# Designed miniproteins, single chains, continued (4): the designs that were tried, part 71

Each design is a single chain, and the fold is of that chain. pLDDT is the mean over its residues in the fold that is shown.

## One batch from the design tools (miniprotein)

Design m14444
Fold by ESMFold2-Fast:
Structure m14444 (fold): chain A 79 residues (1-79)
Amino acid sequence: SREEIEAEIREIIERLEELAREFEKLGDYKSAKRARRAAETLREILEDESASDAELRLFKGVAEHELRILEKELEERKK
């Protein structure tokens, strides 16, 4: 349902913001900015009443991929 997709997108936004804060703590402002931009894009899509369920799923998928990359990069920096 749309409500389920929107809830999943909100979870991704929260995680991207968490990653941005963690990258900032490590002095990695480039990765922090990347994470914040991804979160911002998802918020804009969530607030767009004209966005279809298919578009929400597409942007969610792209953000999930970005999230996985950023999470892996953060783990490598926490060595």
Scores: mean pLDDT 86

Design m14445
Fold by ESMFold2-Fast:
Structure m14445 (fold): chain A 88 residues (1-88)
Amino acid sequence: SEEVKKKLEEALKLVREAIEKSTNPEAQDYLETVAAALEYYLKNNKKPTKGQVEQIKRLLDKAKQYATPEVQKILDEIYKILNEIEKE
């Protein structure tokens, strides 16, 4: 749906911002994996399943362990958007 597409685009923008603000290579690697997944859904006009959203959330949890408070705040916004995608 158009609503899901907009939320995926917003989430991807925030993931890219988190990567740019990250100084830890571990955080950057997990976030690049998340970005690739979100780009795949956007390119293929697909809505991620609940299981796929949960997998993305697990990658964000791993990134959060290596994230500064500034980056953690961005990750929290991404979680909020992913929860909204699940409701659609």
Scores: mean pLDDT 88

Design m14446
Fold by ESMFold2-Fast:
Structure m14446 (fold): chain A 64 residues (1-64)
Amino acid sequence: GEAEEAMVRAAALRTEGGVAAAVGAQELLKLGRDEEALKVAEYGIRNPEASSEEVGKFARELLA
């Protein structure tokens, strides 16, 4: 499901330096936002140099 996929991708992002997206995805998983967590993890994979601010903006747009 989305939660499992988001968790796997977040773990990979941490290893590859995508810490902001990994943290964002894991926080959304804690809130039960599995679909949004997966989208944030996928954003991090596509944008490996994304800042915490850019990740936060993307997450806020998903939750609006």
Scores: mean pLDDT 77

Design m14447
Fold by ESMFold2-Fast:
Structure m14447 (fold): chain A 87 residues (1-87)
Amino acid sequence: MLEKLRELAEELRRLAAESRDPEVRTLLLIIAQEIEELIKQGKVPSKEEIEQIIDTLRAVRARTRDPATRALLERAIELFRELLESL
């Protein structure tokens, strides 16, 4: 599980670097940092915490107009769905 969290954090940082939207970039970096902090503490995020992140990403995607940014957010959502199914 911790290895999956590390891979998730790394992918989120990659998606943030590719994002041209400063709000989306900042959001993805904050989420990546939160996951990295959980890993340092030997903790796994709860299903509720993952669902809250998915809801936040969906809300941002719903108000996003740029197709490339929407696709990037959808990729982030899918990564968290995959994590949720692994819990």
Scores: mean pLDDT 85

Design m14448
Fold by ESMFold2-Fast:
Parts: C-alpha cells; sequence; structure tokens
Structure m14448 (fold): chain A 100 residues (1-100)
C-alpha cells in the first residue's frame, strides 16, 4: 500500500508543474519538506484553487469552489508561504465573484 504522504507529495508536485509557475513550485516544495500530511494537504488545496482561477473565464461554481479550497488551505496550513498564497487566491476569487 502506498504511503499517504508519498501520494500527496506526488499530487502536489504534479499540480505545481501544471501551472508552470516557479513561486508555486517553491510553495509546493516548502510544504512537502514539512513531511506533515496536514501541511501537504493544505498546499494541495491551494494549488487546486490556483488551477481553477488560472482559467480565462472561470464559472461562478468554479470561483466559489476556489474560495472554499483557499479557506480550507488557510485553516490547515502552518507554512507561511502556503497561507500567503491561499490568502491571495481567496482575494482574487472574491474580486471575480464581485464582477459576475
Amino acid sequence: MPDPIDVLEAMVRMMASVLNDERLRRVADRAIATRDERDIRAALLALRSAILLSKPNPSLKEIEEAVRLAEEAIALSTVPEVRELAEELKRRARELLERL
């Protein structure tokens, strides 16, 4: 059976690579370095939020999901870089909701 942390690490690395952003890769690496399941899961949630918001015209449902994911990442993470990214994503998602 695969180690849950190793599975989460692989998922976080994959998501960070999809966005082609060096800052997101650094945030992912910092979370993975903690070897804490909660911090790695928080990074995964923040990266999922970033992916939804990377679309040119995300739907209302996608923006609402991005806010939810960012809020969960903030609640779970002890890593400052993950918390900072999640707060930025939450702000961006709320700004998009106000335009709809």
Scores: mean pLDDT 83

Design m14449
Fold by ESMFold2-Fast:
Structure m14449 (fold): chain A 74 residues (1-74)
Amino acid sequence: SKKLEEIRKKLEELAESDVAEANIEALEELIKLGIDEEELKDMIDVIEEQINSSNLPEEKKKELEKRLEELRKK
């Protein structure tokens, strides 16, 4: 529960900067902290929706989606 709350706080803070790359970096850090794969998949889905709803350039979206796919394979 505490880890999930920390994740939500980080995502909320990053939402203020509107930087999807920072969200992925935070996710990578959370993996290093030993987050379960099951929880990771849910977080990836949330971030993927954020990317799709954003007005980022297509090239940037593809780059971020590729990074998320690599995280799913772990």
Scores: mean pLDDT 68

Design m14450
Fold by ESMFold2-Fast:
Formats: C-alpha cells, sequence, structure tokens
Structure m14450 (fold): chain A 81 residues (1-81)
C-alpha cells in the first residue's frame, strides 16, 4: 500500500541520514523518528518487519555510546533494505 511504502521509505531515509551524520544525538534522533513512523503506520507494515525495526530502534535509544547506537541502527537498516 502507499502508506506502507511511505513508512518504509521514511524509516530507511531516517536511518541512512542518522548514520551518515554521525554522533550519538543524531543516531538517537533517527531512532526516535523510526519508532514514531512505525507506530503511526503499524497496521500497514508487516508485523515481523515492524517488530524487528522497533526492537533495533529502541536498543539504539538505550545505547550509551555512538558505536552501540550505530550498531543497532545498522541492524534496523538491514531489515528495511
Amino acid sequence: SAKREEAIKTVRRGLEGGLAAGGLGALKAAAHGVIDTVEKYREYIDEEVAKAVLEHARAALAARTEEEARGHLSQGLAVVK
């Protein structure tokens, strides 16, 4: 659906932008945006994909270092490639 395509595209772009910009703050901002997008479009996203992306994004939010956050967001990006 158009909403699914928009959601996945927004998630992917947010993750790519955060990873390209760098810094713990940028990575956590990207994680927040991803969580908001997935929750908003929850009914239009495959349950397995939504669950995996949310798990990785929430782990990134809980990260204490840039390296930890980057690792989690990279795993999230792999789900939506």
Scores: mean pLDDT 85

Design m14451
Fold by ESMFold2-Fast:
Structure m14451 (fold): chain A 100 residues (1-100)
Amino acid sequence: SKKEEIIKEMERIVKGLETLLKEAEAKGIKVPEAKKLLEEMRQILEEVKNTDYSLEELEKKLKEIYKLAKEAAEIIARESTDPVVKTLALILAKELEEAL
């Protein structure tokens, strides 16, 4: 269903940011603000899985996930001294901006 597709997209974005954040931390990059944004995204995802939202409401929640993920990726890009992590974060931020 369209609702299931939106929830799967939210899960994909959350997992993508989680992977990027783990890579940054493995390189010794401290990004506590990005971690807080990831936690906010996880809370939204849990809410949408436990609430019977309309399609329009789910699309608004997906936009919130995109905005939080973009902000987190931009923080990781700014704070990262590792060229691979920085590049991956910038690519993610650009993709999320284009989705908004």
Scores: mean pLDDT 88

Design m14452
Fold by ESMFold2-Fast:
Structure m14452 (fold): chain A 86 residues (1-86)
Amino acid sequence: MLEEAERNLEESREAVREMLEAPFEEQPEKAREATELNSRNSYENYKLALESDPEVRKELLKRSMENGVLAVHAAVTAVVTEKELK
């Protein structure tokens, strides 16, 4: 459970890294992909928290929140880069 939440967070961090390292013309597409993935991972970790024992729930919610923040950053990047390319 906690290990799965950690893997989901690592996957989300990797998606943001790939987005930031992508060529400028590919950034809008990578940002949309990262937004979708990170939103999904945030929700998956939230579901794990709801099903967890109280002792680990706080840590799972924290990881869900971190995935959510990464999704917001990716979404902002998508909007900004799409505007700059149009």
Scores: mean pLDDT 82

Design m14453
Fold by ESMFold2-Fast:
Structure m14453 (fold): chain A 61 residues (1-61)
Amino acid sequence: AAAEKAARAAAREAQADEALANSQEMGKVMSLKDKDEAERKLAGATAVLEAIRAAARAAAA
């Protein structure tokens, strides 16, 4: 579904942001605040994707 595709794209983008934040933090370039923000984005996107999948499973039952 279009909503699932959008959620997957958002999760992928958030995952890339988190990876960048972690790399820069290890290089002592990025703050913990930026890392926490990237982690929150990834968690939120993952939750939306999981909710869509759960709804699809419920509809199939």
Scores: mean pLDDT 70

Design m14454
Fold by ESMFold2-Fast:
Structure m14454 (fold): chain A 59 residues (1-59)
Amino acid sequence: DLAKQEQISQAIAAAHKAHPDDDEKMAEEVNAQTGVPKSTVLKLLRAKAVGREAAREEG
């Protein structure tokens, strides 16, 4: 659902800020906060990897 997608996106953003170079830790945090399976979270993180890497390189 839309609200669930927003919650997942916020959880990913928070987890990324806490663990910017640790996909496993980010997936664990998102799973803990949203209940989404870790495999699904890892897939979402990989899909956003380009944006994440671009942000890190800009900084």
Scores: mean pLDDT 70

Design m14455
Fold by ESMFold2-Fast:
Structure m14455 (fold): chain A 74 residues (1-74)
Amino acid sequence: SSMDELAAVNAEVQALGRALHAAMQRASREEQIRLTREALARLEELRGKTTNPEAAASVALVVRILRAELARLE
């Protein structure tokens, strides 16, 4: 169902965010750039597979936030 997709996408986004945050805690600037790029690639793939518009909007918001973070790191 559409609601099941929204819940699943939000859970995946939250899990990715937690993993990225943990990895960033001891990472060098170069490693932070690499990790952020990898997270962005995964989120773009997730967005491409997402059919629910609310779930797609949630992914798009996190992509926007991470692109801003990447711009600050570069």
Scores: mean pLDDT 85

Design m14456
Fold by ESMFold2-Fast:
Structure m14456 (fold): chain A 116 residues (1-116)
Amino acid sequence: MLSRKMRDRIELSVVAVALHQAGVDLDAYEEDFIAALKAGISPFAVVLATLRERLGEEGVRRVEEARDELLREATDDTSIRELVERAAELLGVELSEEELERLVDWINRVLEEAEK
């Protein structure tokens, strides 16, 4: 069974890709994600309303399906980079190498701050 830490990494990776696709500034949500992770609240719950507004009901459903697929496929050894690449594939999002690196760096920063 996946650790809580790995489940948080999966959810944060999926929502980060979805917010990026929606044109949302990830830095605007950084403190909210850190607070949620410290409180044991799902990263998905933080942005659900924003995802509905920007991507619609179908978009939210696709994000939930991508999360559930990664929860089935990933192991505790799966890297953040692999999670972001797979989330992008599942959501039909094309990421440049620079966008991929930026998302990975942002996710690592949020996770590191939440562990302090």
Scores: mean pLDDT 85

Design m14457
Fold by ESMFold2-Fast:
Order: sequence, then structure tokens, then C-alpha cells
Structure m14457 (fold): chain A 96 residues (1-96)
Amino acid sequence: SERAQQHRLAAENARGLVTGLLDWGKKTGKYLEVGEGVRESLLSLAEAIPDTRDAALALGEEVEKGLREAAKQGGVKVDETRAAAEAGLAAIAAAV
């Protein structure tokens, strides 16, 4: 259906933006700026697929927490944060 296609595209776009931002953060050390971009990407996903709102916002909070820890510890936990983001986004995509 058109809705299923739109949901798939929204989920794919969110995954690409979030993982790209996390990879850029790891490369540059700009974890706090990445956290803002991740928040905006997940908010856009929640707007496109309202049924994912609670899951997307919870994932955003978890990723921001990991990025704040990475900023304090010179990138510690950034790989774990990326893995959690990928797992959360995959779960959201599977639910739509």
C-alpha cells in the first residue's frame, strides 16, 4: 500500500541519517552536535509514522545519553550507542 511504502521510506531515511550522524560523530568527536541531529531525525520519523512516536522518542533519549557519555569519555560507548540505535531502528521498521 502507499502507507506501507511511505513508512518504509521514512524508516530507511531515519536509519541512514542516524547511522551517518553517529559515524560522523565518531570521526570528528562532535558527539553533542550529533545528538541534536539524531533527535531531529527521530522526531521526523515520529511525525511520519505516529504509531512509532513513543519508541522513536525513547530511542532518541537512549542515544543522546550514550553520546553525552562519549563526549565526556573521548568516544567510550559510541560503538555500543551505534549498535543500540541500529537495533532500535530495526525494531521500529519491523513494527511498521
Scores: mean pLDDT 82

Design m14458
Fold by ESMFold2-Fast:
Structure m14458 (fold): chain A 88 residues (1-88)
Amino acid sequence: HMTEEQKRLILNLKTVPDPEVQKELIEALKNKDYERAAELLADYFLKHKTPEDIAFLAALTGVPAEKLSQITDKEELRKLILEALKSL
């Protein structure tokens, strides 16, 4: 069974404009391939830093929004997301 956090993440990903990225992300999460899911999410959020996107990352990772908005390195963001996904 999917967790409530995982279901909420999938619902929020409906706003992702790229259906191929959304499909790959959902598949990775269902297979518990957190490395792949974290890479896809890091790539997405490096390109999409609206207040809503940053608020979502802050809720997911527990990292303050101000810190997340300053991250420009994909590997740094990927590691934070991976840690959060493993905690779901």
Scores: mean pLDDT 72

Design m14459
Fold by ESMFold2-Fast:
Structure m14459 (fold): chain A 88 residues (1-88)
Amino acid sequence: SKSEAARLFAVGSIYLAAADIAEELGDKETATRLKGLGYFSMGLAYEKEGDYEKAIEYYKQAIDYFRQAGSPLAEEAEKKLKELEEKL
C-alpha cells in the first residue's frame, strides 16, 4: 500500500541519517549496520510500489552492508533479491 511504502521510505531515510551520525562519531560497526537497514527499507519500499528494478538495486546494497556487518539480515535480503530476479 501507499502508506506502507511511505513509511518504509521514511524509515530508510532515518536509518541512513543515523548511519552518517554514527560515522562522524567513529562508530563504523553501527554505521555499517544502519546503512544495511536503510537500504533494505528502501528496497522494501520500492517493492511495495512495484518498482522491482529499484528494489533489486537497493537489496544488493543492503546485502553488501549486512555481510560487512555480519548481520543475519543478509539472508533475508538475499531471499528478497532472488524472488524479484525470478519476476524479471
Scores: mean pLDDT 88

Design m14460
Fold by ESMFold2-Fast:
Structure m14460 (fold): chain A 88 residues (1-88)
Amino acid sequence: SLEEVREEVEKLRKDNTPENDIKLLTMAAEAYSRLYRIDGDREALEKTIEYGKKIYEVQKTGKVLPKEEQDRIARDLLEAVERLEALG
């Protein structure tokens, strides 16, 4: 629900999500992705892209996510980029 998405976003902001914790980064990316689909919020869209890129960077030197999660993140990142380009 919208309330659950907002709670996850607020929790991640409040708890200062560690950039090297891939699980928290994935949760942040998913939460912001859901938020922009609900509200059309440009900030949430930009944050989806930011966290998606951080996940890729962490995976180069750290923990690698399961293939299904990698594919989901890649799809969400691509969609977010396309939507941001459409906004100008």
Scores: mean pLDDT 71

Design m14461
Fold by ESMFold2-Fast:
Structure m14461 (fold): chain A 55 residues (1-55)
Amino acid sequence: AAPLTESEVRVFLDYARRHRLSEEDIERLRAYILAHTPAEHRAFAEALYAEVLAE
């Protein structure tokens, strides 16, 4: 798959929040985002994950 854009990462955050994903699904989502996010956007992806867990 193509690398994730910032907009796509935001969509995944919004999805996780609305659907109350399990810890396993959130962990898989984080792994997927980090694997498919360009290095320049990894800080955003890490912030995304922390925000989802805080929710």
Scores: mean pLDDT 66

Design m14462
Fold by ESMFold2-Fast:
Structure m14462 (fold): chain A 66 residues (1-66)
Amino acid sequence: MEKKILKIEIVFEDGSRITEEEAKDIAKKKVREKAEELGLKLVDIEIEVKKEGDKLIVTATATVEK
């Protein structure tokens, strides 16, 4: 099976209105939906959260396979 990387970045302009756990859950949901749309099987997900001022930036990096 050939493995590929699917990366999604989500920016929350007001990080005070969302928890890091909620942001991670949204990112996981988005990457799973995208993999399913592409007909790819989700193998692994890595989530990174970064705060920049009032913004919360969440990056979901998924390992996917056909």
Scores: mean pLDDT 79

Design m14463
Fold by ESMFold2-Fast:
Structure m14463 (fold): chain A 87 residues (1-87)
Amino acid sequence: IEKKLKEIEELIKEIEKLNPEAGKLAREMLKVLQDYLNGKISLEEAEKKLKELLMQMLELTENDPETKRLVERFAKLVGEIMREKEE
């Protein structure tokens, strides 16, 4: 988990450089993920919020293939962390 969280932080920095608005949404997703990992919110609440934020990021980056690629990788890492927490 710690290694994947480090990769997420690095991806957020790259997203922020290319698209600051998408970077802001990615920061919000990281906060939701951290709240879930710390037991502050349920899995159901986290999945709902993460899905809504991810949809906004994908819409925002529809015409920005470089940032969209980073967003997709970011979403994959978030999903992997969520799965590891439930195991």
Scores: mean pLDDT 80

Design m14464
Fold by ESMFold2-Fast:
Structure m14464 (fold): chain A 58 residues (1-58)
Amino acid sequence: MELEEKAVKAALEGDAVSYTGYMIELVGLQIEGKVSLEDVKETLEKVKKALEARKKKE
């Protein structure tokens, strides 16, 4: 999903405001029934892995 890609990219760049915004938008879509809770969890896991990769790159 486009929001997932943007959230992961922002996390890799260390842009906490942007990835948080994209995650909030994705949760909003889940509440409206447009995406599953599983999709939100998978995206959050990818964001966490991106943040870990950024820390190791330091």
Scores: mean pLDDT 76

Design m14465
Fold by ESMFold2-Fast:
Structure m14465 (fold): chain A 85 residues (1-85)
Amino acid sequence: PPLSEEDLKRAAEAAREAARRAEAEGTGWPMVPYFLRHLAREAEAAGRPDLAAELRALADQAVRDGPERTSPAPFYRAAAELIEA
C-alpha cells in the first residue's frame, strides 16, 4: 500500500535519530546506503518519485564519499531535510 505523509514524517524523524547516533558512535557506514535506499523506496511508495531519486543520489554520494569522511551523520541529516522539504 502507498505510504502517507505521516509515514514520511516518521521516516525523517528516524533519519535524524540515525544522524545523532552516528555522530555519537562514529559507526554505521555500511548501513548508510542501505538506509537511504530504503527511504527512497518509501518515498516512491508514497507517490514521490522525485524525492526517491534525490535519496538514491544521496545514497550513491555516501558510497563515493564515505571512505573519506569521519562520520555518516551528515548523510542521515541531509536525508531528513530532503524528506521534510
Scores: mean pLDDT 74

Design m14466
Fold by ESMFold2-Fast:
Structure m14466 (fold): chain A 70 residues (1-70)
Amino acid sequence: MSVLERAEQVLSTFSPETQPIAREAIDMVLSGTPMSDVYAYFQSNIDRFTPEEALQLVRVLEDLYSHLES
């Protein structure tokens, strides 16, 4: 499974409220936004996520940055 396919699968498990926020964070990574700015955006919206959603999104963001670093 590609990193993008995994990201879409994770997003499909999110609530309709948090799904657009998570998608924006992923789109920021893919557009070359610095990690610090993406995490600042995530932190500013942290109260909207469940603990499970937050953990899953962090893992997706880590996977994306690791892939782009290569």
Scores: mean pLDDT 80

Design m14467
Fold by ESMFold2-Fast:
Structure m14467 (fold): chain A 81 residues (1-81)
Amino acid sequence: MELEELRQKAMERLRQAGQQAADSARAYRQAEKDAKTNGWTPESLAKVAEMKRQADQVAAELTEVQMETGRIFEEAARAEA
């Protein structure tokens, strides 16, 4: 079984999830800045709420990927020991 390939796939998935989380956080921060500039219009408020919901979802996904990656690394470390 390709232990190295499993590790590479796990790292790639972690990178993708991390990138999505960073992009989502950036979008949320940008929505907050736009809302402040526009004086908290109803549209800006709705966008901030939507971006926050998306950021929370992506953060939960990142947590799952981190847990899976940790398990794979622990299993690999145990197999090597």
Scores: mean pLDDT 82

Design m14468
Fold by ESMFold2-Fast:
Structure m14468 (fold): chain A 117 residues (1-117)
Amino acid sequence: PIARLANALNGLLDAVVSRDRNAAETSLAQVQTVFTQLLPDLAAHQKELVAVLVDFDIDLGVQTIRAVVFNEHDLADLLVDLHLANQALLLAVAANDAAAAEAALAALVTTVLTFFA
């Protein structure tokens, strides 16, 4: 399941950067499905989830710098909001707090969907 989450997050970032709404919605659905399956056994997957979310955060940082350099300010703002949502998710996973992780995931989903609205 962890490899599927990593692939879904990479697909989400690619879709957001390319402004592909359909691809973003597909990747979001995959992220939600995989993450929801991991929530009941969060402690068992904590180390792997933290690693995946840290890698995603690094990729968000790289794309934020690119967006700023190319004056894509709306994309840069979205990527910063995604970084904040991902940080909340990472902290919740590190604390083994399933309720906080679920709330942080919902915030991440809302952030992406609002950008494409």
Scores: mean pLDDT 86

Design m14469
Fold by ESMFold2-Fast:
Structure m14469 (fold): chain A 89 residues (1-89)
Amino acid sequence: MDLLERGGKALDEGKYDEAIKLYQEAIRELGEDNPYALTGLGDALFAAGKYDEAIEYYRKALSVEKSPYSKLFIQQGLELAYKKAGKEP
């Protein structure tokens, strides 16, 4: 079963702690340089209100992402996470 698909489903269903665990497993399985797993973990952490951790994983995702479109999407998530954490973007 695809850990990324399962993580996305858990996130959509509001099961944020389950989504966090599934994306952490995806990083272990797919590698620490997989931008989809890193972005998914950032999104799950953000949804769980863990904004400082979400910032960390969005920054990691940006460092490994090569698609300009995906970078723009991750940058928007990162900026919102900074605002929610009370930090400058």
Scores: mean pLDDT 84

Design m14470
Fold by ESMFold2-Fast:
Structure m14470 (fold): chain A 68 residues (1-68)
Amino acid sequence: MAAEKEKLERQAETYEEGAKTAREAVEILRAKKEEDPEKYAPSLEAAQKTLERLERQAEEYRKKAEAL
């Protein structure tokens, strides 16, 4: 049980770290989209989807860890 909880906590931390990096990428791409919307809009959309996925994974693993 303790080892499983620790594993879930580490997974949550990993996804949180990924989400932080994805947020930074989204901010950079938003700035670039102001300069050239056609070039950077698809990249921004992809980055936003990646961020949403990583945030969902982090939250899911946190809830599982809390339940143990």
Scores: mean pLDDT 82

Design m14471
Fold by ESMFold2-Fast:
Structure m14471 (fold): chain A 65 residues (1-65)
Amino acid sequence: MLSEVADMLRGMAIGLEVGVGVEVRMIDGKPVLVIRARTEEELRKAEEAKRRMEEEGVRIEVERL
């Protein structure tokens, strides 16, 4: 399960390469996607990804620059 989620996060990171920075971290034994957003548009994309990732049982952290 965790390896499948990590592969999915990797795919999401590729999709988010347009204008945002992404990083995958392991927190409490679970993969967490960290997204850096500067503009409101980038923040909106990060929130969209967070919503989808919640359905997979994985947390997304958003850092606003």
Scores: mean pLDDT 64

Design m14472
Fold by ESMFold2-Fast:
Structure m14472 (fold): chain A 61 residues (1-61)
Amino acid sequence: MLDKTIDEMLAKLREKGISQSTIKEFEEMRKKDPKLALYKLGRAVFYMDQGHSQEDIKKKI
């Protein structure tokens, strides 16, 4: 289910210390365009797993 995948990605971002304001932006995005939210979250998690900082991730998504 798409929502479950988004929830898992958001959990990973929270673990990495991504700000609550950024998390809220993704939560609002998932309500309007869940496919876009999934795409941007996937990119954020990908760059996070490669060791990029929150600042670098924001520039890449």
Scores: mean pLDDT 77

Design m14473
Fold by ESMFold2-Fast:
Structure m14473 (fold): chain A 95 residues (1-95)
Amino acid sequence: SPLDEAFARLTPAQRKALEEVLKRIEELEKNKDKLSPLAQQAVDEAKRTLEELFDAVVNERLSPLEANFLILVASGTVYLAELIKKREEEKKKLE
């Protein structure tokens, strides 16, 4: 698969960071019925960033620094989705 090919081209550190981001996306999607539209948009943006990363890695268009930057952007966007979900859950308990 394109994902397997991309993983084969990444460093062990990059692969570990990417696997952590993918697990976090999976956990958010597992609870998709609890995601607000804003949190879902953040998940979709993270997935789009990863799609760009995979395409660029497979086509050998990225330096290691650029790959690290895209992984960081994806991680930050997933963190934002998690934060939005947490804040919405806390707000619902108070209203």
Scores: mean pLDDT 78

Design m14474
Fold by ESMFold2-Fast:
Structure m14474 (fold): chain A 74 residues (1-74)
Amino acid sequence: MLSDEELAKLPLLEKLRYINEKFNLGLSDEQLEAIAKSLENHPNPHLLIGLIELASGKKLSEEEKEEIKRIFSL
């Protein structure tokens, strides 16, 4: 498991790949790249969570949302 410091140093797309695997979101590389591009243009925790839920079709728990926000430093 990566430390919070190691996670914080990852590029945005690699952070998305990490959470995709950890939470079994089932997102394709194309979907992850689209989310990364959206976040680069508008870095917002609500947008991040909303895009993940929309693309995966999965509702995140409050605990999962908090962990994701922490990983992305949002």
Scores: mean pLDDT 79

Design m14475
Fold by ESMFold2-Fast:
Structure m14475 (fold): chain A 60 residues (1-60)
Amino acid sequence: MEFSKEEVEEIKKNALKALDQVEADVAAGRLPDHAITPARIAQAKENVEKIYEEKLKELE
């Protein structure tokens, strides 16, 4: 049976995969939004880190 740590790990992995997909979409010219800079991707990764840290201290 999984617990909150498993969910946090899954969220982090899914977020990293999503970022990978975004980078691929930008490279392929498939993203319909503005060009994504390395800074924006770094911000997203930092956000994931904060979510991971927050969830870890909240988990039981």
Scores: mean pLDDT 68

Design m14476
Fold by ESMFold2-Fast:
Formats: C-alpha cells, structure tokens, sequence
Structure m14476 (fold): chain A 86 residues (1-86)
C-alpha cells in the first residue's frame, strides 16, 4: 500500500512549497518532484540545483522503493540547502 508523505520546503521569504510524495517512489521520481515543486515556486536554477543535490546526497545509499523516513529526509535536506543559500 502507498502512504502519502507531504513535505514542506521553507523558502527564504518565509513562504512554503508543498511536495507530495508516496512510499514506493523511486529516487529519480522523488528528485523530479522536488525539482518540479521548486521550479514552479520560482526559485533560481542555482537554488534548485543545490536543493536537488542535497536530496540526492541523502538518498544515495538508500534502495528503491523508498520509505516515508527516507522521503522526509530528502525534503529536509532540500529545505536546508535552500535556507543556506538565503
């Protein structure tokens, strides 16, 4: 069964971007969802690349399919990377 995992990425202006993920998603799909959400929010390519690389780094040793804990860790890493660039 798929479990819905809703993560929020906090932007430098204090607004939030919601990323909707599901357990069983592949690493590639998770990274694409994060990238898509940030691009839709109007972040720069530099900020998007930093966030996606941070999420990719935390997931690099995880195996597919991803758990809810791994999905939340990826969103948290993306948030930290965006905050560090503010």
Amino acid sequence: ARTKVTGEIVLPDGSTVTVTLYTGMTKEKVLDKIRDALRKAGLSDEQIDAAVEAAKKVLENAKDPLTAEELLAAVAAATAAVEAMA
Scores: mean pLDDT 80

Design m14477
Fold by ESMFold2-Fast:
Structure m14477 (fold): chain A 79 residues (1-79)
Amino acid sequence: KIIIVTIKAESKEVQEKAKELVKWLDKVVGAKSVRELPDGSIVVELPELEDEAKWVALAVTLALLRSYGAEVKVEVREE
């Protein structure tokens, strides 16, 4: 399974904070890919999360992104 997180921020300040959080999440979880789209959206593909600590890291990241005012979409795909 793959977890896909799409992050949209209206301000450059929130976008930069989102990029910093994504870098931290990548160090903790090990993202399969991190892409910045031309519109400034960030798309993060995560592997299947094997332990509770990685799930906590994702949950904290999502909560902080939303607290900054970013729009966050999370999708889970089997392949």
Scores: mean pLDDT 81

Design m14478
Fold by ESMFold2-Fast:
Structure m14478 (fold): chain A 80 residues (1-80)
Amino acid sequence: LREEVIELLERAIEDIKKKDYLGAETNVNLALRAIPLLELSEEKKEEIEKLLRNALKDLEKKDGEGAIKNIEKALEILRE
């Protein structure tokens, strides 16, 4: 499950680089739905969810750079 969430977020970054903001939004939303199911502390889950919700707000504004930064921070937590 964690590996699948990482894959979704990596695909979201690729979508943003291609200016496919709808594809990125779909992948971030799928990742968000899976976060509560991960074997992580509640504190880490809350931080990841906050970062991904911020990424979604950035995507709504077509701020790809901001969205990528938030997704990359979430990936750092997921990879530890």
Scores: mean pLDDT 86

Design m14479
Fold by ESMFold2-Fast:
Structure m14479 (fold): chain A 65 residues (1-65)
Amino acid sequence: SMIEEEIERYEKLAEGLLKSGNPSLRFLGRVIQEAVDKARELLKRGEKLSIDEFEELLGKIMDEK
């Protein structure tokens, strides 16, 4: 599905960011990874998740830091 492809894209982005020597990029990688993990958990429970809801989740995690 489109959402699963988008989550996989963000997971790959987070992996690259977490390997960076730049602390700000590593921080962003952690935020994205947390959003990916929460999105995968929602999908595993059989909940529907839109791209807009994923972006809202990402923003919420960023605001908590």
Scores: mean pLDDT 84

